# Designs tried in a protein design run: designed miniproteins, single chains, continued (2). Part 40

Each design is a single chain, and the fold is of that chain. pLDDT is the mean over its residues in the fold that is shown.

## One batch from the design tools (miniprotein)

Design m5370
Fold by ESMFold2-Fast:
Structure m5370 (fold): chain A 69 residues (1-69)
Amino acid sequence: MEIVFEGVGPDLASRKTGLVMRALGYAVERGLAVKSISPWEPTDEPGVEKQVITLEDGTVITVIHRIEE
């Protein structure tokens, strides 16, 4: 199963951290353990970054941050 969490905001580490915490909250609410977390990676779209979180049950959560001034 693939789940996407998307946020828009200024290029601040705290904003990205907030998005990741929301994604991890989804896993915690369901009693699912995190298997792996990727680093933040650029996408083909300028100003858009992503992080991929894989859960032990095979669920993949893609966190997308769109940089907006």
Scores: mean pLDDT 77

Design m5371
Fold by ESMFold2-Fast:
Structure m5371 (fold): chain A 61 residues (1-61)
Amino acid sequence: SLTKEQLLDRIADLLEKVQDHAPEDRELIRRATQLKAEAVKSDVETAQKILDELERMLKEL
């Protein structure tokens, strides 16, 4: 299992990849940014679910 710190680092990396891959998609970037903010305030289980959601969003681009 990943620690909270490792999950947040991976979430930050994925947000950067979303911004780089789809810089004109303001709604997608806004949603990804909100997910990162929620992960910071959440427990490890919720942060893992947010990481999985961001990975899914990136794959659909």
Scores: mean pLDDT 84

Design m5372
Fold by ESMFold2-Fast:
Structure m5372 (fold): chain A 77 residues (1-77)
Amino acid sequence: GEELEAKGKEAYAAGNYLLAGYYFALSGDLYGKDGRYDQASRSADQASRSFRLAGNYDLSDGLSRNAEMARRMAAAA
């Protein structure tokens, strides 16, 4: 998860928001599979913001819901 998060940050800094969104989304998925729901929620939030900046509102909304789900899982642990 951490390597993909770093790549997402690099893409975001370069202004490539679509690529950043995909890296953050993949990072969040890996953190979630690893039971690291707090990191998963933060990565999903970063993906949502990146897709919103890229103008892809459908992906942004989807990742926002994924972040809320991961936050609930973290709180329930």
Scores: mean pLDDT 83

Design m5373
Fold by ESMFold2-Fast:
Structure m5373 (fold): chain A 59 residues (1-59)
Amino acid sequence: SEYEEELRKIGEEAAKLLGPEAADVMRYQAEDLSKNATPEQMKKAVEAARKYLEELKKK
């Protein structure tokens, strides 16, 4: 889905800021969510991930 793709891209950007260990955590969380999440849950996850990425960039 488009939300899954967006979540993956956000995770990749966060990984560039946090390093490889954080990259693995973000990837596993995204994969776990994509298995069983509804489109609405995916949308909320994307919005939460975007806020998280913005906080990382603020630092």
Scores: mean pLDDT 72

Design m5374
Fold by ESMFold2-Fast:
Structure m5374 (fold): chain A 97 residues (1-97)
Amino acid sequence: MLEDPRFQAEIKTALALMEAEIVKRSEEVTVEDVERVYRLTLEAVEAAVAAGDLASAEAALEAGIEALEKAKKSKDPEVKELAERRIRELEERRREL
């Protein structure tokens, strides 16, 4: 792992934003896609907070929540229920910033 907290935050935020954008553009969203967006968003938030970059933390949370809102429109009830649960967890994390 890179030891520079700011560079770590920058890379993880970029990855989280890219994954959120991919999910928003996808015709079908899977359980794996929901879990990946959630994981990358949390990793980005933790790295950004450690770097003192609250703006990047908020940006990652907003992008992740927006991507998961699209997943709630899935025809798969498992994907929809998981997305709803993950959105609540990200909203709770946002309140702790």
Scores: mean pLDDT 85

Design m5375
Fold by ESMFold2-Fast:
Structure m5375 (fold): chain A 100 residues (1-100)
Amino acid sequence: SKSEEILKAVRDALTKLATKAIEKYPDNVELQKKIKELIEKTIEELEKYKETLDFEEFYEKAKELVKKTAEELKAIAPDMAEDVEEQVEELNKKLEEIKE
C-alpha cells in the first residue's frame, strides 16, 4: 500500500541519519542513544497512525512527524544540521512521488 511505502521511506531516511550520528559522534554514546530513541519513537508513532488513519491523514501526519523529528535532531546534534536538512529534502521528494 502507499502507506507502507511512506513508512518504509521514513524509516530508511531516519536510519541513514542514525548511521551518520555514529559516524559524526563515534565517542558520544549518550548522544547516539538519544538520537536512536527519538527515531524509534517517531517510527512507532507512524506505525500506530498507519493502523488508525486514512491515507491522506496518514500522509499529513508523516510530514508533521518528520518535520518535528528533524527539528529535534538538529537541536540535539547541531553538527548534523546539513545532513538532516538534505535527508529531509530527499524524503519529502519521495513522499510526493508516493502520493502521486
Scores: mean pLDDT 86

Design m5376
Fold by ESMFold2-Fast:
Structure m5376 (fold): chain A 96 residues (1-96)
Amino acid sequence: SDEALEEAKEEAGDAAVALASGSAAGLPRSVIDDLLRTELEELREELKELSDEQIREVEAYSIKAIETAGKAAGVPEELVERAKRMLREAAEEARR
């Protein structure tokens, strides 16, 4: 549903904020990874309720959100690429 799609996009936004704010606060990589994993686990559950087309839309939105927030917060490129990779894996698992 459109409601489920918007909820998934909000959770994806929360993952992007966790990356940006965690990095800005100087949190250890392991803590940032744990925060991202938690947000992406919640996102994965929401994605299971969506169509394949909607999952692709959330994935595209989420990748852009992570890139935008990461760049704005000065997050290292390696952490941004890692977060994007984790997100793509979550989306792929939800499509199965």
Scores: mean pLDDT 79

Design m5377
Fold by ESMFold2-Fast:
Structure m5377 (fold): chain A 69 residues (1-69)
Amino acid sequence: RAAAFAEILAKLKEMQELAKKYNVKVIVTVSTDAAGRPVVELEVLSGPEEAKEELKKIAEEIRAISAAM
């Protein structure tokens, strides 16, 4: 569990670094479901298409990690 949360935090940091690098405007909502599992929702407002695709991939990875908890 702690390892899974650490991995999610690392992925969120990667998203933040990518958004800064490409000046991407993005809304990331992190919440917790009834079972205590993290739920990450991503809305990309602006930025280059390459960065948007990378952000979507990272969001999907976070979802997979959360689902495996």
Scores: mean pLDDT 73

Design m5378
Fold by ESMFold2-Fast:
Structure m5378 (fold): chain A 99 residues (1-99)
Amino acid sequence: SHMQQLIFEESRFALLEMHFVALKKEVEYNKPFMSPEQQKKADDIIEKLRKELEELRERLDELARRGDVEGVRRVVEEAEKLMRKAQQELDKILKESQK
C-alpha cells in the first residue's frame, strides 16, 4: 500500500530525529569531561547535523505531499548516512576525552 509505505518511511525519519535528540543529550552529558576545543567541535557537529536534518525534513514533507515514496526513502537513507557520520565523529571526540 502506497499510504502504508509512506507512513513507514516517515516513521523511520521520526526515529532518526529521536536518535538526534539522544545524541545531543549524550554530548551535553559528557561536556564536563571535554576540553573547550572538544566542546566546540562536538557543538559544531551537532549544529551541522541539526540543520541538515531540518532541511531533509522539509524535503521529506514536500515529497510525501506528492506521494513520492521513492523520494521519501532516499531522504531517509541520506539522513541515516549523516547520522552515522556524526556519530563516528562524536565517538572519536569522546574517546579523546578519556583521562
Scores: mean pLDDT 88

Design m5379
Fold by ESMFold2-Fast:
Structure m5379 (fold): chain A 82 residues (1-82)
Amino acid sequence: SREEEARALVEAIANENKARLDALMARIRQLPWDRQRAVLGALQEGLRRIFRAILEEGISRAEAEARFNALLDEVEARIDAA
């Protein structure tokens, strides 16, 4: 299904960026719990938006990858601001 294909694409992009994601998650775990919750919430909402854009708007793989990288950059900025 289109939903399964969209999920597989998001998972593939996440797997390609696993080392960076794992490093960010390690840093998030060192934050105060309120900041940890806020940063994780932003990451989850960003991933949901990318999934919806693939499923509903039919964005290309290249656009999905660009949005995913921008999301990780935003998460890093939020960690640094904590």
Scores: mean pLDDT 88

Design m5380
Fold by ESMFold2-Fast:
Structure m5380 (fold): chain A 58 residues (1-58)
Amino acid sequence: MSRRERFLAELERRRPELEARVQEILADPSLSPMEKAIAQFRALSDTVAAVYEEVAAA
C-alpha cells in the first residue's frame, strides 16, 4: 500500500471523531465565531498530526 493510500485510509478512519469534535465546538455558545474557527483549526491540526504519526511509524 502506498504512503498516500495509508494516509487517506487513516484520515477516513479518524473522520467521524473529527466531525464530532467540530460539532461540539460549533455547538458551544460561549465561543465567538473567531474562537470557533481557531478551535476547529486546532482539532484538524491534531488529527492530521496523529495521521502523520501513524503513517510515519509504520
Scores: mean pLDDT 81

Design m5381
Fold by ESMFold2-Fast:
Structure m5381 (fold): chain A 77 residues (1-77)
Amino acid sequence: SLAEEVKQVVLDYINGKLSEEEVKKFEEKLLSLPLEYKVDILLGIALAAQELGLGPAQEEIDAYVEKAKKLLEEYLK
């Protein structure tokens, strides 16, 4: 999923596995995506933060993701 891809890229960057050019290329890809994918981008970042011990519990992430999806669905009507 996009969220899993974003999570992996964030973790790889923090661990020094990605170059600045690779990070920039991925960032440009994310910025080109439609608004409906923003929830998955935010989820990926939250999952990376959780893996680093800095983020919220999984149940809290799941609840906020569902709420954000619902808001985006209303916005895109």
Scores: mean pLDDT 71

Design m5382
Fold by ESMFold2-Fast:
Formats: sequence, C-alpha cells, structure tokens
Structure m5382 (fold): chain A 81 residues (1-81)
Amino acid sequence: SLEEIKKEIEKVLKEIGELVNDEETEKALRQLLELIKKEKNIEKIKSVLNDLKSLKTALEQGNLSPELVTRLIKHIINELK
C-alpha cells in the first residue's frame, strides 16, 4: 500500500541520517520526509524508495561525503516538486 511504502521510506531516511550524522543532511532529510507525507502518486513514492535504498547502499560502502548526500537528497526533493 502507499502507507506501507511511505513507512519504509521514513525508516530508510532515518538510517541515512544516522549513517551521515550531519546537521545539513538531517535538514534535507526532514524536508524530503514532509514532501513524502503529502505525495499521493504511488509510482513517484516507489521511485523515491528505490533511489534512497541505492543511496543507503552507497553510504554503507563509504563512497559518499555528507555534502554529496545533501545534494542528492535536494535533487530528489526537486524531482517531487
């Protein structure tokens, strides 16, 4: 369901925030979560979940700076607007 996918996104956003541990990234993640709560298009929500899972995997591999993570999250935010 849409609600289940949004719940999974919230979990992944929290995990990304914990991995990065950066205030600017946390602000961007909070902004994205507020947009996700308002989004009604299930295909857009599924796309965001896939993008965030890929981002989390790249973070776990140690390949991303906080600045790059913040830019990627802001890119996802712009795609939802």
Scores: mean pLDDT 86

Design m5383
Fold by ESMFold2-Fast:
Parts: C-alpha cells; sequence; structure tokens
Structure m5383 (fold): chain A 55 residues (1-55)
C-alpha cells in the first residue's frame, strides 16, 4: 500500500499524463513505458489506467 504522500504524487502524475495525452500502447515506446510503470512505483497508477482502458 502507498502512503498518503505517494498517493498525492500519483494523482499529480495522472493529471499530467492526461494533459500530455494518452499513452499509445500500440507503439513499442508506449508499451515499454507501460511495462516499466507497471513494475515500478507507478504500479498502482497503471492498475487504475488498466481499469479504464479497453484491453
Amino acid sequence: MLSDEQVEALRTLAERVDQIGRVDLSTPEGRRWFELARRGPLRPLVEKILERLPL
């Protein structure tokens, strides 16, 4: 589980990602970003994104 501070940081990152645009999982670069985020400290954010993405 994440601390409240880490959750707040992830919310900020989610807003920035939304402003920049959606990650294109059909590209090698987008897929690599997703793999790294899923395995690292952004894993909870990635799980939330997966709940909203068509897979």
Scores: mean pLDDT 57

Design m5384
Fold by ESMFold2-Fast:
Structure m5384 (fold): chain A 100 residues (1-100)
Amino acid sequence: SMKDDLKNVLRGAGKSLDYSIKLAKQNPDDALKSAQDVSGGLKFISELLSKVDKKASELAKKASEYVSLGAKYLKQGNIDESIKKLQEGKKLVEKALKLL
């Protein structure tokens, strides 16, 4: 179902965020690319989620914004602030998943 597909995408986003967080210090360029892909994906699925659950949609949109900010910090070489923003994004993804 669409709901199960969206849940799988959110789970994938959470795993990709864990990967980006682990990579942030060792390979910030790969962490940046992963974070950018996750941010775009979360923004896209937030629109689809608006048809299923409005609160989950808002959480996915906010997660996209935090992940995007994390990516900006990676570009600036501010790894510690990036990790904090990526972790906040992950928490919002997990909250969105619990609503589905």
Scores: mean pLDDT 90

Design m5385
Fold by ESMFold2-Fast:
Structure m5385 (fold): chain A 111 residues (1-111)
Amino acid sequence: GSPALAEAMRFVRDALREAGAKKVKVKVYDENGNLIYEGTADSVDAALSLAFGAAMELLENGHKKVKIELTAEDTGMKVTVELERDGNKLKAKVTIEKDGKIETREFEGDL
């Protein structure tokens, strides 16, 4: 797997767990803004498996940009992950919004 994707996934997991998220709504979009996947997971780990699994399938099938939205309504946290493929490189931008505050982290590495 991609190191950048693994680091982004860890950052998202830690943030959702620290916030105490129990249920997470998952949406995954392609580069054209089409909703490819939508679901609700009963745990942080299930949500991450569904979201990053769907995103990896899109990237492996030739999509250059994928957007993940995770909403933990029980905590008021929204996470957006923007993945961009540039040749054999992957960039991951994670934005976390909670209580009107926004935090952004960027990760880059090989696919």
Scores: mean pLDDT 87

Design m5386
Fold by ESMFold2-Fast:
Structure m5386 (fold): chain A 64 residues (1-64)
Amino acid sequence: MSVEQELVKAVNEGLKANDIDLARQKASEVAERAVKEGRITPEEAQRLLDAAVQAVKDEIDIAK
């Protein structure tokens, strides 16, 4: 599974609680693991994490 797919899964688990902080925490854990495994660079991890967090914010705003 790609890092992007793992991040999407983590974000969806956070969204289930309708909690941006939980979604951010789960996505951060996935990104850190991928960097440690050498699958992505720290710079790419930060970019993907920022994108995932923004997607969560947009989804929560729509759900209001």
Scores: mean pLDDT 72

Design m5387
Fold by ESMFold2-Fast:
Structure m5387 (fold): chain A 80 residues (1-80)
Amino acid sequence: SQEKMSELVELSTRIADALGRGDLEGMIKEIDKIKSLSSPDVQEKIDKLREEFIKSDQEGRAKIVNELTKLIQEEIERLK
């Protein structure tokens, strides 16, 4: 569980970095990696946020990244 928590924290940092660079493809790639490490209920939420992210403008994308960060934090809490 500790190793999985470390991986989730690292992926969260990579998403923040990709957002700062405006790297849309890199952000989607990291979202897909987080999904693979998440529980099935969280995977469904990530899928919906991923679809919304693709359809959103820059302001909407920042809001969605905040929601993803919240889901990652909830997953980390589950692994404690």
Scores: mean pLDDT 76

Design m5388
Fold by ESMFold2-Fast:
Structure m5388 (fold): chain A 89 residues (1-89)
Amino acid sequence: KEELIKKAEEYEKKAEEYRQSGDLRNAALFYLKRANYYLEAGDADKAIESAQKALELAREMRRVHGDDVSADGIEAEAKRLIEEAEKLK
């Protein structure tokens, strides 16, 4: 559990680095990885929060670059993670 939380924190830093560089796709992917680690650790609230950030980035990708294919995939995975995390509550 300690290692999973540590990985989630590392992935948050990576996601923010990618977001700052304008790499919205990789930023969203690292937020999805963060959500998965919190889900494994049993932290439903943080898993949902991370997945919601990925959803926001997917919407920004669609708006800024018209990248519907990548955004669709990220949105689907984020919604799946939110659903799984809600089951832990």
Scores: mean pLDDT 81

Design m5389
Fold by ESMFold2-Fast:
Structure m5389 (fold): chain A 61 residues (1-61)
Amino acid sequence: GNELEELKKEAIELGKKLIETGTDLGFIVGTRAIEEVENKELSKEEVEKIIKSLKEVLASL
């Protein structure tokens, strides 16, 4: 895939990892991120910002 497709895959995998933590926060943040990446037309910069946010949340759990 192109760079945007690879970034979207990374965001989805991070969202899944958040859900797998079994926490309420991980479920809420992970599901929202997956829904946004799958259902919205996002720029590369927007997906990169989502990835950064998801990594920060995952590191806090």
Scores: mean pLDDT 85

Design m5390
Fold by ESMFold2-Fast:
Structure m5390 (fold): chain A 75 residues (1-75)
Amino acid sequence: SLSPEEAERLLAALEKMLQDVKANASKLSPEEKEGLLEQVERLERFVEEQLADMPEMRARALAVLREIRDIVEAA
């Protein structure tokens, strides 16, 4: 399981990923979109496993990942 400090760094990294996706989603190739969606799926599993003891942080991380997925799928 992650420490609280590691969980905060993970959330910050996910929020940075969301900003990058918001800026670049329309420029992604079909292959890049598929790769990003696979990465999101892996991160969702990681978050559910590693943040099981931190339900508020887990919920926030999953919400960011859901927004990333929605943007990539809509692009």
Scores: mean pLDDT 88

Design m5391
Fold by ESMFold2-Fast:
Structure m5391 (fold): chain A 101 residues (1-101)
Amino acid sequence: SLELLARIVAVEAERLANDPSLSPEQKKAFRYLAEAARTIAENKDRDGLEAVSEALQALKNKDYDTAIEYARKALEIARQNGNDKAVKAFEEAISALEKAK
């Protein structure tokens, strides 16, 4: 179930955003990735969801450059699918990731 996977990814991103040791920019990035994951389920975009999962994994390892690359890939997929909500969420996530590194 793509919807279930997207919910799992969104919940994990929001859980990570609640870590009090994170900077405001890091928390913002996780929250926008969660928003993007939720909207991806509505368009059944498996490839976009996989890119968000890879971005979250990179962020867990503090690999911001890899997280930005996967977020940019997910943004391009969202644009191709006409998912304007995901596009805005990814643009905000990328901005936060660039400030966090």
Scores: mean pLDDT 81

Design m5392
Fold by ESMFold2-Fast:
Structure m5392 (fold): chain A 67 residues (1-67)
Amino acid sequence: MEAEREALLALIEEELRATATSKDPEIAAIHAQRALALLELAVHLGLVSEEEAEALRERIREAQARA
């Protein structure tokens, strides 16, 4: 459970980084969508709290806006 949570959060952080560093808005949108899909999976599996999920959704939106 903890190892699965850490793996999923690491994947979300990787997609967040890719979103923020992409200079192409379309590519940034793809990475942001992947981050959101991974986050919704983590929520569905009960691996993150509601507060953590909201904070991550905000970070994903901000990263895409900065691309």
Scores: mean pLDDT 83

Design m5393
Fold by ESMFold2-Fast:
Structure m5393 (fold): chain A 82 residues (1-82)
Amino acid sequence: MEERTKIYIEAATNAAMGLMIYAIAKISGELTEEMKKLADEIVKKENELQKAYEENASLEELEELKKEIEKLTEELKKKFKE
């Protein structure tokens, strides 16, 4: 697999995991305003990631977006456990 494609898939997978936690929190009645804001930011970063991938952005730029998405997903997981 091309390295750029691998980074994209890994980042998109992390975003999907974060949004799954959001969905579980919503169904369980544990959804907070902070979690909702984090989910909105994940969606925004996922859109930026897709645009960067399609516009042939550098490997470094894709890796940075992946890191940002991973951080947001981790923050959402932390809020869900609070």
Scores: mean pLDDT 85

Design m5394
Fold by ESMFold2-Fast:
Structure m5394 (fold): chain A 67 residues (1-67)
Amino acid sequence: MSAEEIGKKAVEEMHKKGYKVSLKEAVGMAKLLLDGFSEEEVIQMAVKSGLSEEEARELVRIIKELM
């Protein structure tokens, strides 16, 4: 599954849970995880990009379930 496909599915699940996450953010996090970055590194990068820690952790969890 591509990072773009994972990101799209992850955004749909995040929106169902009431979170406001962009497709660009979800695809970016999926790419980093597929490239072998740790979950903690990806969460830190997402928070620096404007996501809350709660949103970043949940998005990483959903992306990992889709990988």
Scores: mean pLDDT 84

Design m5395
Fold by ESMFold2-Fast:
Structure m5395 (fold): chain A 75 residues (1-75)
Amino acid sequence: SHAEAVAYVEQGREYFLQGKIEEALEAFEKALELDKSAIDALARSILRMLASPEPGFMPEELRERARELLERLEE
């Protein structure tokens, strides 16, 4: 449901604020699977930042996961 997807987006933002990037991405992935319209402007901004090509501050695997989520949002 949309409400469940929104709850996952809120959980993802909370994980992101705690520096739990892998958990944040997992929560955003679950939100997208339920209802992509629940991915709000703040969540998209977080995903764009995480998908940044700048090396060294985040593992490549997590950057690629954020990029894949952004691509799925465009479909």
Scores: mean pLDDT 80

Design m5396
Fold by ESMFold2-Fast:
Structure m5396 (fold): chain A 56 residues (1-56)
Amino acid sequence: PVEVREVEDIEAARRRLEAEGWTTMQPIYERDGKYYAVLVRADGKEIAIVVLVQPL
């Protein structure tokens, strides 16, 4: 399964997920003005996509 998480601090969220047993699949990247991080659980069966959002 794929989980999408919207966060205000993408690096803090990524580090928290790694502390919970997730592994970063690729460096944080930008696409179309948004920042993303992609992580996978230790079993390799679950993916988390973390998106940076800022309150307007």
Scores: mean pLDDT 77

Design m5397
Fold by ESMFold2-Fast:
Structure m5397 (fold): chain A 91 residues (1-91)
Amino acid sequence: AEELLREGKRAFEEGNYEKAIELFEKAAEEAGDSKLGGEALYYAAEAYVKAGNLEKAREYAKKALDRYDAANDAVAGAADAIRVIGLILDA
């Protein structure tokens, strides 16, 4: 999961948002109900914002928040959710 998250971040930095989303979704699946899973879904939401798909960005931001709640790390999830909401509203 951590390796897939790293590769996804690299694809994101290279502007390959489609590949980044695929890698982040795989990272979230492998990480399950964990903080890492929440982080991966959050980065997928950010990649969807960059790709111009705001509807999917909102969907994945909510999934990230729900995953952080399941991991009992709702405070960290709330901080990331506020950031994604800001990106969606500014787009």
Scores: mean pLDDT 74

Design m5398
Fold by ESMFold2-Fast:
Structure m5398 (fold): chain A 88 residues (1-88)
Amino acid sequence: MGEPGETPKELELSAGSTEGLALIVRGVALAVGGAGEELVRAAEGVLESAKKNLEKAEEFGSKDAIDAAKRAVRTAEEALRTARELQE
């Protein structure tokens, strides 16, 4: 299939968007002092997207794209951990 995503800059932007979503999910969990099942599921989805972006960056991206994708994965993992810790 013809999809955009072959450009290193597009992979960087995708990683940045995923990192932003992870920060929002974590921020919401911290701001409300809790996380429901929906917020945990959102964090899991963000992490899955971050991992897919990292795979694409490692195959087709620049070093900057790979570094951005790794940062997005790390941020998404922290968001998921925070959401799960606050699920109680």
Scores: mean pLDDT 76

Design m5399
Fold by ESMFold2-Fast:
Structure m5399 (fold): chain A 106 residues (1-106)
Amino acid sequence: SLEELVREAARVTDLATRIMEAYERGEPKEKIKALAEELLQEVDRTIALMEKLGVPDERIARLRELKERLKQALENDDFDKMVEIARELAVEFGELQLEAWDRLEA
């Protein structure tokens, strides 16, 4: 549902923000990696929901690209890339959340 999409987009944005904050505070790499792994799972879940709701293929393709980049950063323990991709995901999902809210209020 559109309401479920808003909740999942908010969860992705929260996780991405927590990764950025943990990195800025110099928190343990294991914590950042655990948050990034959780972010990867939430992005995958949200993409599946977007496909079910008929969201345009262009948006889904962009999120799939970011998901694959995050997966590669995790496999390589590239923390700088994990944070960079988390910032990009926060922007994309923040925009998605606003668009979904506008449609719920219409």
Scores: mean pLDDT 83

Design m5400
Fold by ESMFold2-Fast:
Structure m5400 (fold): chain A 82 residues (1-82)
Amino acid sequence: SMRERLIKELEKIRDKLIGSAPTDLTAQALKAVDALIEAVRKGDELAIEEAKRIVEVAKRHPDDLVLIQQTIIDAYQKYLEA
């Protein structure tokens, strides 16, 4: 399904973050992506839309780790504020 594909893409991003330098930004992004993956699994439409944005940014800027991390943190904040 589209949701299963989205979760797999987020898990790939998560694996990349786990393999990156252990910065505060990395730690924040890991917590945020784990929470978003769980929300997407539950079928939360707001989490699904934010997760799609994360995946699009990661595909367009695969080497910009800081941008990917900031996008994840921003996405999670928008999800929490909804």
Scores: mean pLDDT 87

Design m5401
Fold by ESMFold2-Fast:
Formats: sequence, C-alpha cells, structure tokens
Structure m5401 (fold): chain A 74 residues (1-74)
Amino acid sequence: MLSPEEFVEKYREWIEERIKKTYEEMKAKGLDDETAKNAAMAKVMREVLEEHPDLTPEQRRALAAFVKELVDKL
C-alpha cells in the first residue's frame, strides 16, 4: 500500500491539472475567485475519493492538505 506521501506524489500532476482546469472553468462561468476555489477543491476531492474509495484516513488527510495548498496558490 502507498504511504500518504507516496499517494500524493503519484497523483500530484493529475490533481494539479484537475484543480487548475476546474478553477478556470468555474471562473469562465462567472464565479468569483473564492467560490471558484471552493468549487475546484470540492469537485477534485470528490473525484479522487470516487476513484479511490479504499483510501486510508491518513491518505485522505494528506490529499486534503495537498488540495488546500494547491487552491491557496491559485
């Protein structure tokens, strides 16, 4: 099983691309910055959890922290 850090590293580029694309899409629809950031975070977290339902609590925490960091950099 992947460690929390290894899980994030394995999917880093995919998560970064999905966050940026979702944020851009929401902004293109006329959403404000904060709403677009929150929508991107929620959508990507949902997508990852749907693809990886067996994530451990530790992996989920690492994922949430990483997604939050990415959103804060937008």
Scores: mean pLDDT 80

Design m5402
Fold by ESMFold2-Fast:
Structure m5402 (fold): chain A 65 residues (1-65)
Amino acid sequence: SSLAHSIEDLDITLENIDKQIASLEKRLAQETDPAKADEIRKEIERLKEGKAFVEAQKAALEAKL
């Protein structure tokens, strides 16, 4: 169904967000510049907020199944 396809698309989105977070966390661990480290931390926080939003959307769609 279109609903099931939407849930699958959200799962792909979540996997992509997790990969981006992991990449940024790896960069953060190697970053020696405090200003650049702060920018990376802010990017990670924004991605985590986006992930929470997508997880909430997925939960809402699953509740309709």
Scores: mean pLDDT 89

Design m5403
Fold by ESMFold2-Fast:
Structure m5403 (fold): chain A 83 residues (1-83)
Amino acid sequence: MKVEELERRGEETGRRDGETLLAELSDREFSEEAKQAAIERMARAGREAGRWLAEGLPVSREEFERFGVEAVEEPLKILEELS
């Protein structure tokens, strides 16, 4: 499978997850900049996960664990800080 295909699918999944998160939080007021930044962060995390999967996960266990935590926490932090 092509690396670019997995990266693209991961990015698309991340963007959709970001849109779903914002729909769940629709009772909260966020700036348009915060919403776009959160979606873009989730898109980048998805793209990176796709690349790692395509390459057979050539990262350390420590890096993998940190990535998982940041993929959840950073979008929420962006929404809080930029709103």
Scores: mean pLDDT 74

Design m5404
Fold by ESMFold2-Fast:
Structure m5404 (fold): chain A 115 residues (1-115)
Amino acid sequence: SKRRELYRLLAKVVYTAHMIVTAGEDHPEVQKLLEEVKKNDPSLLPLLEELTKIMKETGDVMEAIRYALRKMGLEEALEGLEKFLNGEDPEGRKKLLKILENGTPIEVLETLIEI
């Protein structure tokens, strides 16, 4: 579906931004991810730059995810995320926090898709 494809693109750009911040732009894996975005999804480059900036300035991957959800018109998913973070679903919150501590941004976004 179009919505699932948007989440896939969101996961990819969030993961690429996270890898830039944690591994650095000169890392071979990061270079490969940047090449793939430039080739397949060049319209996402401004979003990638903003997400990288947010992650670098705040150290908070969730703030970057919130920004991306707003930018991509996925506000309903943002409302779901806020409910989980506010403790309205204690089990969902525990799962999300565990993935945030030990998982990739892709795993976080896959969990949000299941909500």
Scores: mean pLDDT 71

Design m5405
Fold by ESMFold2-Fast:
Structure m5405 (fold): chain A 63 residues (1-63)
Amino acid sequence: SDETVAALARDLAAADPDRDGYVDAATARALAERYGFPAAAVDAATVDGRVHGAELLGNILAT
């Protein structure tokens, strides 16, 4: 739902204190699982063990 996407976006931002747009893959997977999003969306956005928050949200919204 739109509410769960918004909640994920807020938690991803909170997990990015460096404000570089990236979170660790393990953190991204835990947050996605919390809100019921598929692990495949996180895996598709993972590069070198990190996830770009905007890319993850884009993958979820495109599904």
Scores: mean pLDDT 79

